# Designed miniproteins, single chains, continued (5): the designs that were tried, part 1

All scores and structures are predictions.

Each design is a single chain, and the fold is of that chain. pLDDT is the mean over its residues in the fold that is shown.

## One batch from the design tools (miniprotein)

Design m16001
Fold by ESMFold2-Fast:
Structure m16001 (fold): chain A 68 residues (1-68)
Amino acid sequence: MKGKKVLLYSTTADYVGLGMLLEAVLKKEGFNATFYDETFDLVEIEKRAKEEDAVLVNVESPVQRAKF
């Protein structure tokens, strides 16, 4: 869906490059996407996703994306 907010996150540095790439691809396709690396508090990211009615995606766990 175009115009949907998407919050991408990683809890480890190993997936930062993938998260940044996914953010860039989603922005190119017209999504409002933001990536949060492991330095960001997951609780605050989850809270923000609920407040903004955004899809929350864990880039480390593709299986979890089925929840969006």
Scores: mean pLDDT 71

Design m16002
Fold by ESMFold2-Fast:
Structure m16002 (fold): chain A 65 residues (1-65)
Amino acid sequence: SAEEELIKEALSEDVDVLKIVKKAKELNIDPEVIVNAVREYLKSKGYSQEAIDQAVATVKKQLLE
């Protein structure tokens, strides 16, 4: 989706994941789109599955706030 691609582009320019997630939430982007964008971005950067799972859990917790 356009929102997912926008989040991935933002992460490529500034790797502060929580900052990008907070901004995406303020724009009322679908939480599943935000989570998928973060997961795919980290996977593309070669992060381990454990690191990806931890980051996704943190993102989901922040989105429920």
Scores: mean pLDDT 76

Design m16003
Fold by ESMFold2-Fast:
Order: C-alpha cells, then structure tokens, then sequence
Structure m16003 (fold): chain A 70 residues (1-70)
C-alpha cells in the first residue's frame, strides 16, 4: 500500500517535471510519452503508474496554459 502510493506519487511528479522539460525540448517530450504508453500496456499496476505519470503531464500543461494572459 505505502510502497504503491509512493510509486504513484513519484510517477506523477516525474510526469509533471517531464512536461515542463518537454515544453523546452520536444525530444524529451516524445521519449516520456512513449515510456508512459509502455507502462500502461504492461499490467494493472503498471497502468496505475502510467496513468499517474500522464496525469502529472496533463496537469503541468494545464498549469502552463492557465498562466497565459487572456
């Protein structure tokens, strides 16, 4: 339980950081998206990690978009 919760949090954080780096480097963005897709494909536990990663990724992009003035 605790170990899985930590892994999910770590995956989310990595996804968030990857999105911020991807905004500066498209190659990094492609690599991280591919890794997330592979994680989702493996098993239910890996899907949870991949989903957390993608959620962090999406949240970072939404935060960046929200910072843009109207």
Amino acid sequence: DTALAKAIFDAYRKGYEAALEGLRDPEVLEKFLKEAQELIAKSPEQRALGNAYLQGYRDALEDAAAATPP
Scores: mean pLDDT 71

Design m16004
Fold by ESMFold2-Fast:
Structure m16004 (fold): chain A 86 residues (1-86)
Amino acid sequence: DVEEKLKTLAPLTKEEVKAAGLPDELQRSAISGTRIDDAPEDTLFYRHPDSPDLYDEKSLNEIQKKEKITLSEFKSPRLDKPVPLP
């Protein structure tokens, strides 16, 4: 269950995400498109369990309400192909 996986992720602070040294194209929230450097200092980020994508708290809250979304329907705006499920 995608919603359950996202809910169990530990939140990352803006500083922790920046310290990870992600490529520029990955320094954005996957749903909202908010650049990490432009986000408020109190913004929390969550990492997708099966991809490098990050979600801000607002994006995570939106996903948590959509039980019909499967991992195969998650497409990173930075990927040309859907992430294959195992």
Scores: mean pLDDT 56

Design m16005
Fold by ESMFold2-Fast:
Structure m16005 (fold): chain A 85 residues (1-85)
Amino acid sequence: SLEEELFEAIERGDRERAFELLREAGITDPFLQEEAYIVLAEIKDPEERREAIRELVANAAKDPAGAVLRLGVDVALRRIKEALK
């Protein structure tokens, strides 16, 4: 699937392939591609990263900017919750 290929590209650090897959998902703006990659790469838990990728891909074609913004907000909230424990 697109989601699994994107996960594998990020795991390998294959930025070029990851950007191609983000474009295929509907994120055609290079700044949004870079932001999505950075945020996804910061998620170290494989299950959380796969979930974030699924949500991003599901929403990207309809609203690419909103999908990337939502991804960033969700990750930031997880980090804040973790810091408060």
Scores: mean pLDDT 85

Design m16006
Fold by ESMFold2-Fast:
Order: C-alpha cells, then structure tokens, then sequence
Structure m16006 (fold): chain A 70 residues (1-70)
C-alpha cells in the first residue's frame, strides 16, 4: 500500500508541475492546478484502500486536464 501511495503521489506531483509550467501565462489556472495537487495528496494520505487511491488519482488527473484544456 505505501508503494502504491508513493507512486500515485509522485505521478500527481509531476503531472501538476508540468501543467503549471505550460500555464506560465495564466496565474489563476496554475493556482487551481496547485490546489488540486495539494488536495489530492492530502486525500491519498487519508486512505489505505488501493481502489479509493486510484479513484482519487483519476479524479485529480481529469480535473487538472480540464483546467489545462480550458
């Protein structure tokens, strides 16, 4: 479980940083990506269920993708 949590947290962190870099001209969008990353990492730390961890990660990625696409 720790290994899965670590992998998922790392992936969310890296994707968020990359999205923030692409949004360097839009401070509000970058701030929203940052908020989603922070919230998602906090939620992942509160669960030990791999199914819930995957669900949280997928939701976060979809939300960050939507902000980047807007």
Amino acid sequence: MRDILGMVARAIEMVGIEFEAELNGDAEAAARIQAIRDETLAQLQQTTDPVEMRRIAERALEEMEAIKAA
Scores: mean pLDDT 72

Design m16007
Fold by ESMFold2-Fast:
Structure m16007 (fold): chain A 105 residues (1-105)
Amino acid sequence: MEELEKLKKKLKELGVPEKVIELELKILEGEKRLEELSKELVKELKEFDKEVEAKESEMNEEERKEEREKISKLIGEILRRIGDELQRILELRRELKKELKKEEE
């Protein structure tokens, strides 16, 4: 919160338009969400690797299939959320580019 307020103040002092500042802040928020999702994905992949290696030899065929389906679904959901956040950031960057070009025309 304080870091975003400092950034907003600094950008205003540099003469950056408020609409550009708002778009930059939304992009930074999206990038933070991507970082969190990327950390979650890495954690789930590491836990998957350890659980498969330690337990797969002791599981029956049905238990292995169920465990793999659960983990695959979880990883797929995280990847989908990463894709959604990337798309939002790209849309925000396109709007930012339009606003910056208006200042040149």
Scores: mean pLDDT 76

Design m16008
Fold by ESMFold2-Fast:
Structure m16008 (fold): chain A 84 residues (1-84)
Amino acid sequence: LTPEQQRDYDIGLIRIASGSSKSSGDDDTAKKLREIAEAAEKGADIDLQLAKSRVIISESMQKSGVPGAADKLAAAQAKLDALS
């Protein structure tokens, strides 16, 4: 609800996604998400880390055949490009 809670929520979501990816057998995605969450927790640019995590998550979902993932991936890549 507060900006601080929103940031904590987003980092937590990345950590959950990492664990979920590992449980589903997507070790590469799990490792990338873990590193992104750790970087964010250590003070890396949160907007950049969130953009990277969204690309990784959306790409994993698209590879897994989730129907809406392609649109999310395109949006996530556009946001990452804007922050790069």
Scores: mean pLDDT 78

Design m16009
Fold by ESMFold2-Fast:
Order: structure tokens, then sequence, then C-alpha cells
Structure m16009 (fold): chain A 78 residues (1-78)
């Protein structure tokens, strides 16, 4: 099997954290207000692609991913 790169490991870790938040409302309640508002906008179908990308970057940064790493993860996810 291919050894995962550091960026790929961070993507998997991020997806696992997102799955945990989706299944635990108490964890979701701990998110910053700007991220909560962004998620509501996405769920309502009111978010542009640019706003969804910005929300993803904010979520990655909240989980401790550096700006440069977040940008690479977004590029790999698109």
Amino acid sequence: MRELSEVEKKILEFLEKMAAIRNDPALAAQLPEDIKEGLKKVEAGEASLEEEIELLKKLLKFFGVKEEEAEKMVELSL
C-alpha cells in the first residue's frame, strides 16, 4: 500500500473530526460562531463556492492546520 503523505494524513484526520462533529451536537456547539453561521448558510444552499472554500479553510485552521497546509488540502479536495 502507498504510504500516506503528511497532507493526506491531515485530510483523513480532518474528515474523522468532521464525522465526529456531525454525530455529536455538543462538539458542534463548541465551534466558533462564524463557522456555525457558515455551516448554516451551506445547509440552506445560500453559500457560494467561494464561501464554502473559506468555511473549509476556517474549519481546518480551527483544527490546528496552518494556513499554507489548509490551502494545499483544499486544492487536493477540489
Scores: mean pLDDT 70

Design m16010
Fold by ESMFold2-Fast:
Structure m16010 (fold): chain A 61 residues (1-61)
Amino acid sequence: MEKIKELEEKAKLYEKSVEFNRDLAETYKDVNPELAEFYRRQADVAEELMEKYKKEIEKLK
């Protein structure tokens, strides 16, 4: 696969992962606050990775 396409696909996956993990954090907020915090951190990490891949794509163009 071409590197640019691969990075774009990764960025898109992490973008969706951010939304998914934030949704889970909200869901677990009342049931398990510790697990909710875990998912919130997962969303933050995914967002950081998404931005990193977006930056790499910009450098390759």
Scores: mean pLDDT 81

Design m16011
Fold by ESMFold2-Fast:
Structure m16011 (fold): chain A 82 residues (1-82)
Amino acid sequence: SMEEIEKRKEEVRKVVYKYTGVELDDEQLETLEMLLALYHGSNESAAMRALLKAYLEKIAGRALSDEEFEALLAELLKVGIP
């Protein structure tokens, strides 16, 4: 539903802010959601994982440690479950 979509978007913004301190604009959120869908749809391929990490690092303006990225990704995937 629309309400479920809006709630998911709100939780994605919240998770990214928690780990990066950055409030996503609408274009950044749409790109991130597309990358998450591609990652999930690729059975969590290494190539899509690397692209997702690179995009999150671009948003953060810094490199993410493996531990930070794993924690962030795990929370994002939980939000994305229907």
Scores: mean pLDDT 83

Design m16012
Fold by ESMFold2-Fast:
Structure m16012 (fold): chain A 61 residues (1-61)
Amino acid sequence: MRQELAERVREEAERIALEYGVDEKTARSIGAMLARAVEQGADPERVLEAARISAKWLAEQ
C-alpha cells in the first residue's frame, strides 16, 4: 500500500532532480531518501515539494 506511493515518489523525485540538472547519483539519493520518508508516513506532496527545493539548490551550486 504505502510501498506503491513510495515507489512513485522515488521515480518522481528522481525525475524532478534530473530536470533541474542534478547529477544522476545525487538524484537517486534524493529519490531513495524521500521514498523512505513516505514509507514511514510522510505526506507524499510535502516530500515532493522538498525534492523540488533540494534539486533547485543543488543545481544552483
Scores: mean pLDDT 78

Design m16013
Fold by ESMFold2-Fast:
Structure m16013 (fold): chain A 85 residues (1-85)
Amino acid sequence: SVAEEEAKIRKLVDEKLAEAKAKEKLDEERRKLLEEAEEKAKPVLEKKIKEAAADPSLSIEQKTKLALLAFYEEVSKYLAEQLEK
């Protein structure tokens, strides 16, 4: 079912994000900005997980990569906007 696909994609996304977080060494100010960017990106991530889960032409790995790509694009956009202020 689509709901089972969403659950699998979400689990893989969570695992990949946790792996990335564990490798990070950032000063307090950069960490705060990154956390703010990640929180702002969560709605985009959820929307993309649902869209990807509904696409039967993609593998679970491809769906997970697309969700992560959308998440990191939104994170990057937020960080760029903060640098312009």
Scores: mean pLDDT 82

Design m16014
Fold by ESMFold2-Fast:
Structure m16014 (fold): chain A 81 residues (1-81)
Amino acid sequence: SAEEAKKLFSVDIELTFETEIQKEDAIEFARESKLVKGVEQLTEKTLLISIGEAKVSDIEFLLKQLKTLAAEASIKEKKEL
């Protein structure tokens, strides 16, 4: 709804990779994104991407891009600000 489009969120996205190259590309992409406030490596094949103050549309766009770079991408935590 229009009301949801105005809300700001903090979101944690977990990415799972099949290859080291996919992980390296995702880290580089995340470093260039103004929405990304942190990147944490959880395992050799898993990253946690922390997103700051972002609208639903910005989160959806970023998630769509991250899904092209990773085998799997999922929202682990979503908090309304």
Scores: mean pLDDT 82

Design m16015
Fold by ESMFold2-Fast:
Structure m16015 (fold): chain A 71 residues (1-71)
Amino acid sequence: MAEEKELARKAAETAKGAAELARKYKDKLSVETLRQLAQDAREAAKKLPYAKEVLLEVAEELEELAREKEA
């Protein structure tokens, strides 16, 4: 139990860091890359229940960045 929560914590920190990098470099990232990262975060949320909320928030943020680039 404790090891699973620790892995989820590290995954959540990594995902938030990746979202911050994507936000800073959004002009250098394609819409397809942003959507792929959002999909990867959603798949991770299915496998890491203790990080699910954070991973879904990251996925939505990445999807919003992709939508902004298409508009």
Scores: mean pLDDT 79

Design m16016
Fold by ESMFold2-Fast:
Structure m16016 (fold): chain A 84 residues (1-84)
Amino acid sequence: MVTLEQAEEAVRRAVARLKEEFGIPDDEAQALYDEIVEELRLLGKELSIDQVVGIVETIARQRFGKEVGDALAAATREALEELK
């Protein structure tokens, strides 16, 4: 289990990394982060790693496709493991 604050920080790090890797514009990266964080807030104050990663993958795949979605999900899982 991770806190909402840890989940938000992990997503922020993952989005920043992916933005550099895939050349995503700042405004689109911000919109992606905001949409993910909005969905995470609806789940509550404590989340499983799988819940966070699943939401990240779903939203990122819808916005940028499977390759970006899979990469963001992996980066988010890595960041969550580091914050634990």
Scores: mean pLDDT 86

Design m16017
Fold by ESMFold2-Fast:
Structure m16017 (fold): chain A 90 residues (1-90)
Amino acid sequence: SKEKEIVKKIKELAKKLAPVPLEKLKSLISDPEVQQLLDQLENAESVDELVSIAEQLLSRNSAVPIPYLIALSKVIDDPRVKAMLNKYGL
């Protein structure tokens, strides 16, 4: 579907923007709830799922969603994404 292609583009752009690969980042994180959110982020099939997971990671003071939020902001115009970037000082 068109949404699956958009989600794939967002994930690919986020991976290019990330300072470390997500797989390596998972190995450095000991919080099992954050690890579950990272797995959900990799398997997300909709923009709303990506946004929701990013909000949950932000609430846990994780920097992981920053590349995804930047990628989202380049691909879609969503006020939720802009609000979260502002919370990171971006």
Scores: mean pLDDT 78

Design m16018
Fold by ESMFold2-Fast:
Structure m16018 (fold): chain A 82 residues (1-82)
Amino acid sequence: SELFKKMEEVIKKLPPEIAELAKSILTDLQNAYEKGRKDLAKKIAETAIKVLKRLAEESGNPEFKKAVDELIKLIKEFEKKV
């Protein structure tokens, strides 16, 4: 999916340990979607948005917050397709 490729590019802008967490979440999200588990995919997406937003807010880092906002927008676009 082009959308997952865009998510991978944004993840590269995150701090290394957060990038690894985001990659793990994206893998679970893509796997659920490809296996037709739409409800699970939506739940993973919603949980990811909450976790990433909290981590960005707690960091106080404007660049990290900006990258997370970009990633959240892509995840929300994904939710509209399932």
Scores: mean pLDDT 83

Design m16019
Fold by ESMFold2-Fast:
Structure m16019 (fold): chain A 55 residues (1-55)
Amino acid sequence: SPRERLRARRPEIRAAMKAAGLTDEQVDALIARWERATPEEQERFLEAVDVLLAS
């Protein structure tokens, strides 16, 4: 499921966001937001993360 993939990728997402200048607190808030989103929103977020990390 998108939620399970988002959970599995938390360390990767955290590292990328912190490299972009976000604090751990800001990253935690953002991840919590996306974990509570609809499956369709979670899929779009994961697609955006894939594009960002491929760069």
Scores: mean pLDDT 79

Design m16020
Fold by ESMFold2-Fast:
Structure m16020 (fold): chain A 97 residues (1-97)
Amino acid sequence: AVAAAVAAVGPEDIPALIEEALAALRAIKEAGRLDEELARTFQRNATAALHLLLEQEDKEGAIKLLLEVAKILGEDISEEEIRKEVEEAFELLKEER
């Protein structure tokens, strides 16, 4: 049901989608509590950006997005682990074709 709104965005919107997602995530962290509207804004924009990056086969863009999310959340995850996850996601996408 939510897919119809995401279908209206293009590759040119990726930087804006990333910026909005990261801004919402930073606002949640700064507030020190989970806000459902900010969480939905983050999830929607991050998902839209990631889908567009995957469609364009932009692995570096996807890695940068996920690495920035991990940094904001203070998660102890390496760039190498994020790269592996992104590469596995791209392989699954190619198998579906």
Scores: mean pLDDT 73

Design m16021
Fold by ESMFold2-Fast:
Structure m16021 (fold): chain A 100 residues (1-100)
Amino acid sequence: MTPKAEEFEKKYGEALKKLEEELIKKIEEAGYDPEKIKEVIQIAGAIQAAIAKLLDLLSKSQEEFLKEVEPEVLRKAAEVARKYGLEEVAEVLEEIAEKK
């Protein structure tokens, strides 16, 4: 783990735990609807990729993933991140959505 990643974890560790609980709940609420399950998976992946971008750890596969995700899903990911105090992550996701 890089020094930047350790600092991020210390600052946002509790927020990330609450975010995990919210995403698990959204998967349960999706039931067996494949489109809703896909959306929750894309939200989780987008948040992880935005964190990687903030830490200068963004992989090419994560960059391509962010290009393929619909702007509406990126905005939903930003709302979820902001709800749990991940403001910088939300801003990155909103910027990517606006450039599409």
Scores: mean pLDDT 76

Design m16022
Fold by ESMFold2-Fast:
Structure m16022 (fold): chain A 106 residues (1-106)
Amino acid sequence: MKVLRIVISLDKPLTSGTLSPEQQQDLLKRIQDGIKNGYTRIQVVASDYVSSQGENALRAGEQAAKLIEENFKLGAPPRLTGVANMGIAYSGLDVDSVVVTADVLR
């Protein structure tokens, strides 16, 4: 099964833990295009470049999960996984991240 991975950066705006309307529309379009191309597992990575505690990543991840659940038919609710020490997984990044995983129905 193919996996579509989307990264959402929280470095703009500096104080926001939420997705802008433009970011929300871009995210939904990228997921929809992925599904059209046969991807059934969607992973969205929210990375917090502002808060070392990952608070903005968690909030953005929760918002992304809700958007996916409201706009796509899913086999199960989206899953959120917190990732501390993202510097190990992503060399050069001093960030905490949240990964949203959703399995979409065709």
Scores: mean pLDDT 67

Design m16023
Fold by ESMFold2-Fast:
Structure m16023 (fold): chain A 97 residues (1-97)
Amino acid sequence: MQELKDRLIELLSKLLDYAAEVEPKSKDPVQVGAATVGLATLLSTLRSTPPEKLDPQGLERAVEIAEKALKELENESDPDKKIEIITQAVREIARAL
């Protein structure tokens, strides 16, 4: 449990760094803001939640979603599409948890 929680925190932090990098290049500041707030909220919630109160299957699914999103970001060149990938990942991770 703790290992999956730590892994998800690591992946969410990478997505947040990616959102910050894309922000000055994006045409949609509202979408960038939503993605950033969503990631920050997930990170805060995850850090404050004891491992024993987290669903193991939900955590495994959330890690898979975050890893897939990071892989998609590696292959995407359009800043606005990158923000869409991040926003979709945030929504799916929140739903999995």
Scores: mean pLDDT 82

Design m16024
Fold by ESMFold2-Fast:
Structure m16024 (fold): chain A 98 residues (1-98)
Amino acid sequence: MKELERELGIKLIALSLQVIGDLWEAELNGAPEEVIEGLRKILELVQKAIRAFDKGDYETALKYLEEALKLAEEMGLTSVAQGARDVIELLKKLIEEK
């Protein structure tokens, strides 16, 4: 229970940092505007999910993460998509344990 919440919190922060890193690299290397805008939107969704999670609103956090996953998959961002799937799976388990 407490261990699952801690693991989920760590993985959410790790996902956020991964998206920040990908966005920084995309901007530094002059990636297409569509890629930069997509990464910014994914980061916003992940940050909204973190805020919802911190408030104990796991269903809202799940909704934002599922939106982030959809966008990451549409953009072919394989690592971000996998990170989002891992977090979604853990969050669903946490919701079931309530």
Scores: mean pLDDT 85

Design m16025
Fold by ESMFold2-Fast:
Structure m16025 (fold): chain A 67 residues (1-67)
Amino acid sequence: MRVEIDGPPNYDKILEKVAEALGVDVSEIRSLGAEQIRVDADGSVVLRITAQLKDGSFKSVEVTFRR
């Protein structure tokens, strides 16, 4: 799944967009891990974000930050 965020990322904005992309409530997310997987030619940064849910399961999504 591709998620795009305009402007500088902050934790709350990342958390909301990840929850939206995964189809879960923000309150169901216990923690987030992020790794940078690439920088595109236009300067956009792509992160792989892994969410640990309160039930102990893990879900991952790729998020693109446009500057």
Scores: mean pLDDT 72

Design m16026
Fold by ESMFold2-Fast:
Structure m16026 (fold): chain A 80 residues (1-80)
Amino acid sequence: SDEEADKQIKEEVEKLLSKIKNEKVKETLKKAVERILNNEKLSPMEKAEAFLKIKDAVLEYIDNPELFEKEVEKIVEEAE
């Protein structure tokens, strides 16, 4: 179900947020996930795919908020 898929993504986001120390990276992650989850045109699978790309970006750019913001904006824009 869409609600179950959204809950799984939210749980994974909370786990990622607990590992992030940089407040700007946290804010960017929260906004990106909100934008993906609120897009009614995206299937649960497309939301999950976008989130996996965002998760990879967190791991690569956890200490680089500006590079993280650029990569995440690209991921979200390409998913929309």
Scores: mean pLDDT 82

Design m16027
Fold by ESMFold2-Fast:
Order: structure tokens, then sequence, then C-alpha cells
Structure m16027 (fold): chain A 96 residues (1-96)
């Protein structure tokens, strides 16, 4: 499932950095936010702008596409052969 793929990407990133860089978000909350962003992306014909705006609002940050945490998370997803191509395109779109 997409949820399980997102959970795997987040766990792999946490292990790589040995900590979370998002001060107030828990693992489960981060999974739910990414799932909602992905749903927004799909409902808007794969336009990443509404999903980016959603995540910027939820994380309280600007310029999500330039955020180093999001870029590293996308890199983890893109280099994982078990992650679906559609989910990889989503993560790539968040950083472009």
Amino acid sequence: SVRKEIERVLKKWYLKVNETLMNEETFEEEVELLLEAYEIYLKNNKDPKPAIAYLEKKYGIKNLQKNPVIKELAEVALNDESVSEELKEFFKALTE
C-alpha cells in the first residue's frame, strides 16, 4: 500500500540521519501529512503546487521545495527500488 511505502521511506530516512529534523511532528503525523499531500497531488492531475502549499501550511515553513529535509526524503524514496514509480514522481515533484 502507499501508506506502507511512505512508512518505509520515513523509517529509512530516520535511520540515515539518526534523528528527526521536524521539531513538533511525530512519525505517525508525518506519515498522515505525506499521505494527504499525495492524495491532493493525485486529485489535482499530478500538479504538485496544491500539495506543496498544504505541506508548507502544515509544517509552518516556506519554500518546501528548497527544504533540505524534504530533498533528502525525496532522495531516499527515489533510490528505493521497492517504492512505486508514481510515488517516486510525487516525491520528485515536491523538490522541483
Scores: mean pLDDT 79

Design m16028
Fold by ESMFold2-Fast:
Structure m16028 (fold): chain A 92 residues (1-92)
Amino acid sequence: SEIEELKKKGIESKDPEEVKKALKQLIDFNTPEGLKAALEVVDYIVENSKDPELIEVAKEAAMEILKVTEDKELILRAIGLILRAIGKLFEL
């Protein structure tokens, strides 16, 4: 699916601009599947990256998800990932 291809680009790319574009497209679908895929990309970056630019992109994507969803589970996941991204940026 297009969502799976964008998720793969977000996870496999180390270029902040390519990751940002993939995350934006996943969020812009405005579907539960797109938002969940975007959160999975954010989670992967926060767990595995030491690049401050990638972590900042992931944080901003989670903040954008927070603006577009009313799903309590997705809201809580996004908040948790924002806090983890902030914490990781202070440790770098």
Scores: mean pLDDT 89

Design m16029
Fold by ESMFold2-Fast:
Structure m16029 (fold): chain A 83 residues (1-83)
Amino acid sequence: SEEVERALEELKERVREHHEKRGDPEAAEEGIRLLELLRKLLEKQGLSDEGIIEILRTVSEVVLRSSPEFLRRLIERVERALE
């Protein structure tokens, strides 16, 4: 949906700015990838636009505080759930 796409792009920009300002472009890249994969998973599970946006916003707070290594572990879990 347009609302989900708009929320995702806003969160991706926030993640990029936060980690790049801290000198961690790898965490920015992994965080953005996690949010994109999580959107696909939530859409596959049939969640509402509002539900998807709420979960993405909540997870983005974790992403802002996470190392690249931790983000890669979360990505692997989301990728397995998409199989």
Scores: mean pLDDT 87

Design m16030
Fold by ESMFold2-Fast:
Structure m16030 (fold): chain A 69 residues (1-69)
Amino acid sequence: MNPEATDAVHRLIRAVENGESPEKIAEEARRIMKHSSLSLDEVENMILSLGKATGREKTAEEAVKILRE
């Protein structure tokens, strides 16, 4: 993965762990897709898995909803 995509993944993880807004999480997800070959479905699964792992499931679901818009 290129450095920009790797940085975006790290920012996504931190945003979910820190309980940042669904909008912020969606922004980092779009950045991952812009700098990588990951599909929308793959990035959605990443967000939902992180939300479950951190106890932020509702925030993750809302971020996915924004990402689909």
Scores: mean pLDDT 82

Design m16031
Fold by ESMFold2-Fast:
Structure m16031 (fold): chain A 80 residues (1-80)
Amino acid sequence: LEERLERQIALAREAGDDVEREDGPLEERVVTREALEERAKASEDPVGAEEVRRSFEYIRRRLRQPPEEIVLALPVPRPL
């Protein structure tokens, strides 16, 4: 669990430093599973939504922190 958490954070930060990361995670910080499923229907990307939802569950359980802190820890876009 810790290895998966650290790896996911590392990948997210790496993507943020190299390229602009989509703002989807920012919206999903306030979104529940139901909202994530609705987003998947709109984007027609059920696999992506499922993965994000599962990642939120793992990180939230491990850190015992709200999703807001998880999103804040994720990479910040550096397109400028």
Scores: mean pLDDT 47

Design m16032
Fold by ESMFold2-Fast:
Structure m16032 (fold): chain A 65 residues (1-65)
Amino acid sequence: SEALELLRELAARLTGAAQVRLRNAIRDLESVTDPQEIARALLGLAATLTGEAAERLRELARKLL
């Protein structure tokens, strides 16, 4: 999935707890094929983050809705 590849690229640019949370979310989403379910998961993760990471997750989620 292109969305999962973009998420992996974002995770590589993060550090600390944000990177760990995003990597865990990516692993959980590898079995998910419904774009709306992926979008809801990304919005939930974005609510726990701040700055560029949160904004990019919301942008990706909006494209999947």
Scores: mean pLDDT 77

Design m16033
Fold by ESMFold2-Fast:
Structure m16033 (fold): chain A 63 residues (1-63)
Amino acid sequence: SMDDFIKELDARIEELRAERAALERQLAVAPPEQRPALRLEIQFVDGMIALLEGVKAWLKRHQ
């Protein structure tokens, strides 16, 4: 069902948020030369979260 699919999206979003938290921890202790790459990685994860949140919002609106 659509509700079950939305719940699956929520689970995937939570996994991505956990990955983001791990990357933020790495960034906090990273030397300056590694920080740009970690920031880019966080931006990609943020983009994926935003995409999945957008899909979830679209599905709820068009239910």
Scores: mean pLDDT 89

Design m16034
Fold by ESMFold2-Fast:
Structure m16034 (fold): chain A 86 residues (1-86)
Amino acid sequence: SLREELEEEEKRVEELKKKVKEALKNKASDSELRKLIDELQEQSDRVKKIYEQAVKQGDKETAQRAIFIGAELGVYIISLTVEIKS
């Protein structure tokens, strides 16, 4: 189901958030932070596809949850982009 697909993507998002936290703690290089931005962007694209399918199928709960996950990923991308430019 789309809900189960979103739950698998949520697990990947949590793993990626842990990678971001560790990279920031360890003062990772700009190249490592850029790789994390690429991974976050890829994950955002996957969540967006689930959102689009949920809207098409009338699955309002899955669509709403996908919006929140996508927004969180966007905040992480912006935060890392600011860190690289600082």
Scores: mean pLDDT 85

Design m16035
Fold by ESMFold2-Fast:
Structure m16035 (fold): chain A 71 residues (1-71)
Amino acid sequence: MLSEEEAREMALKAMDTLLTYVNSDDSLSDEEKKELLERSIRHLRNWLLSQGVDEEFVDELEEELLKRVNE
């Protein structure tokens, strides 16, 4: 099972990679970028839960990632 520290590091790294990719695509609108990021966050949440990461921790991490998308 993933530790909470490993889960957070993996999620933040995945988000940074995705943000770089999405921001490099000038064909995407700001709304389309947000939808892609929010969908990716949902997929990541479901995967982390499947790996046995604590639900409370995953919920807090999801809120942190969504804040980064909406700012």
Scores: mean pLDDT 78

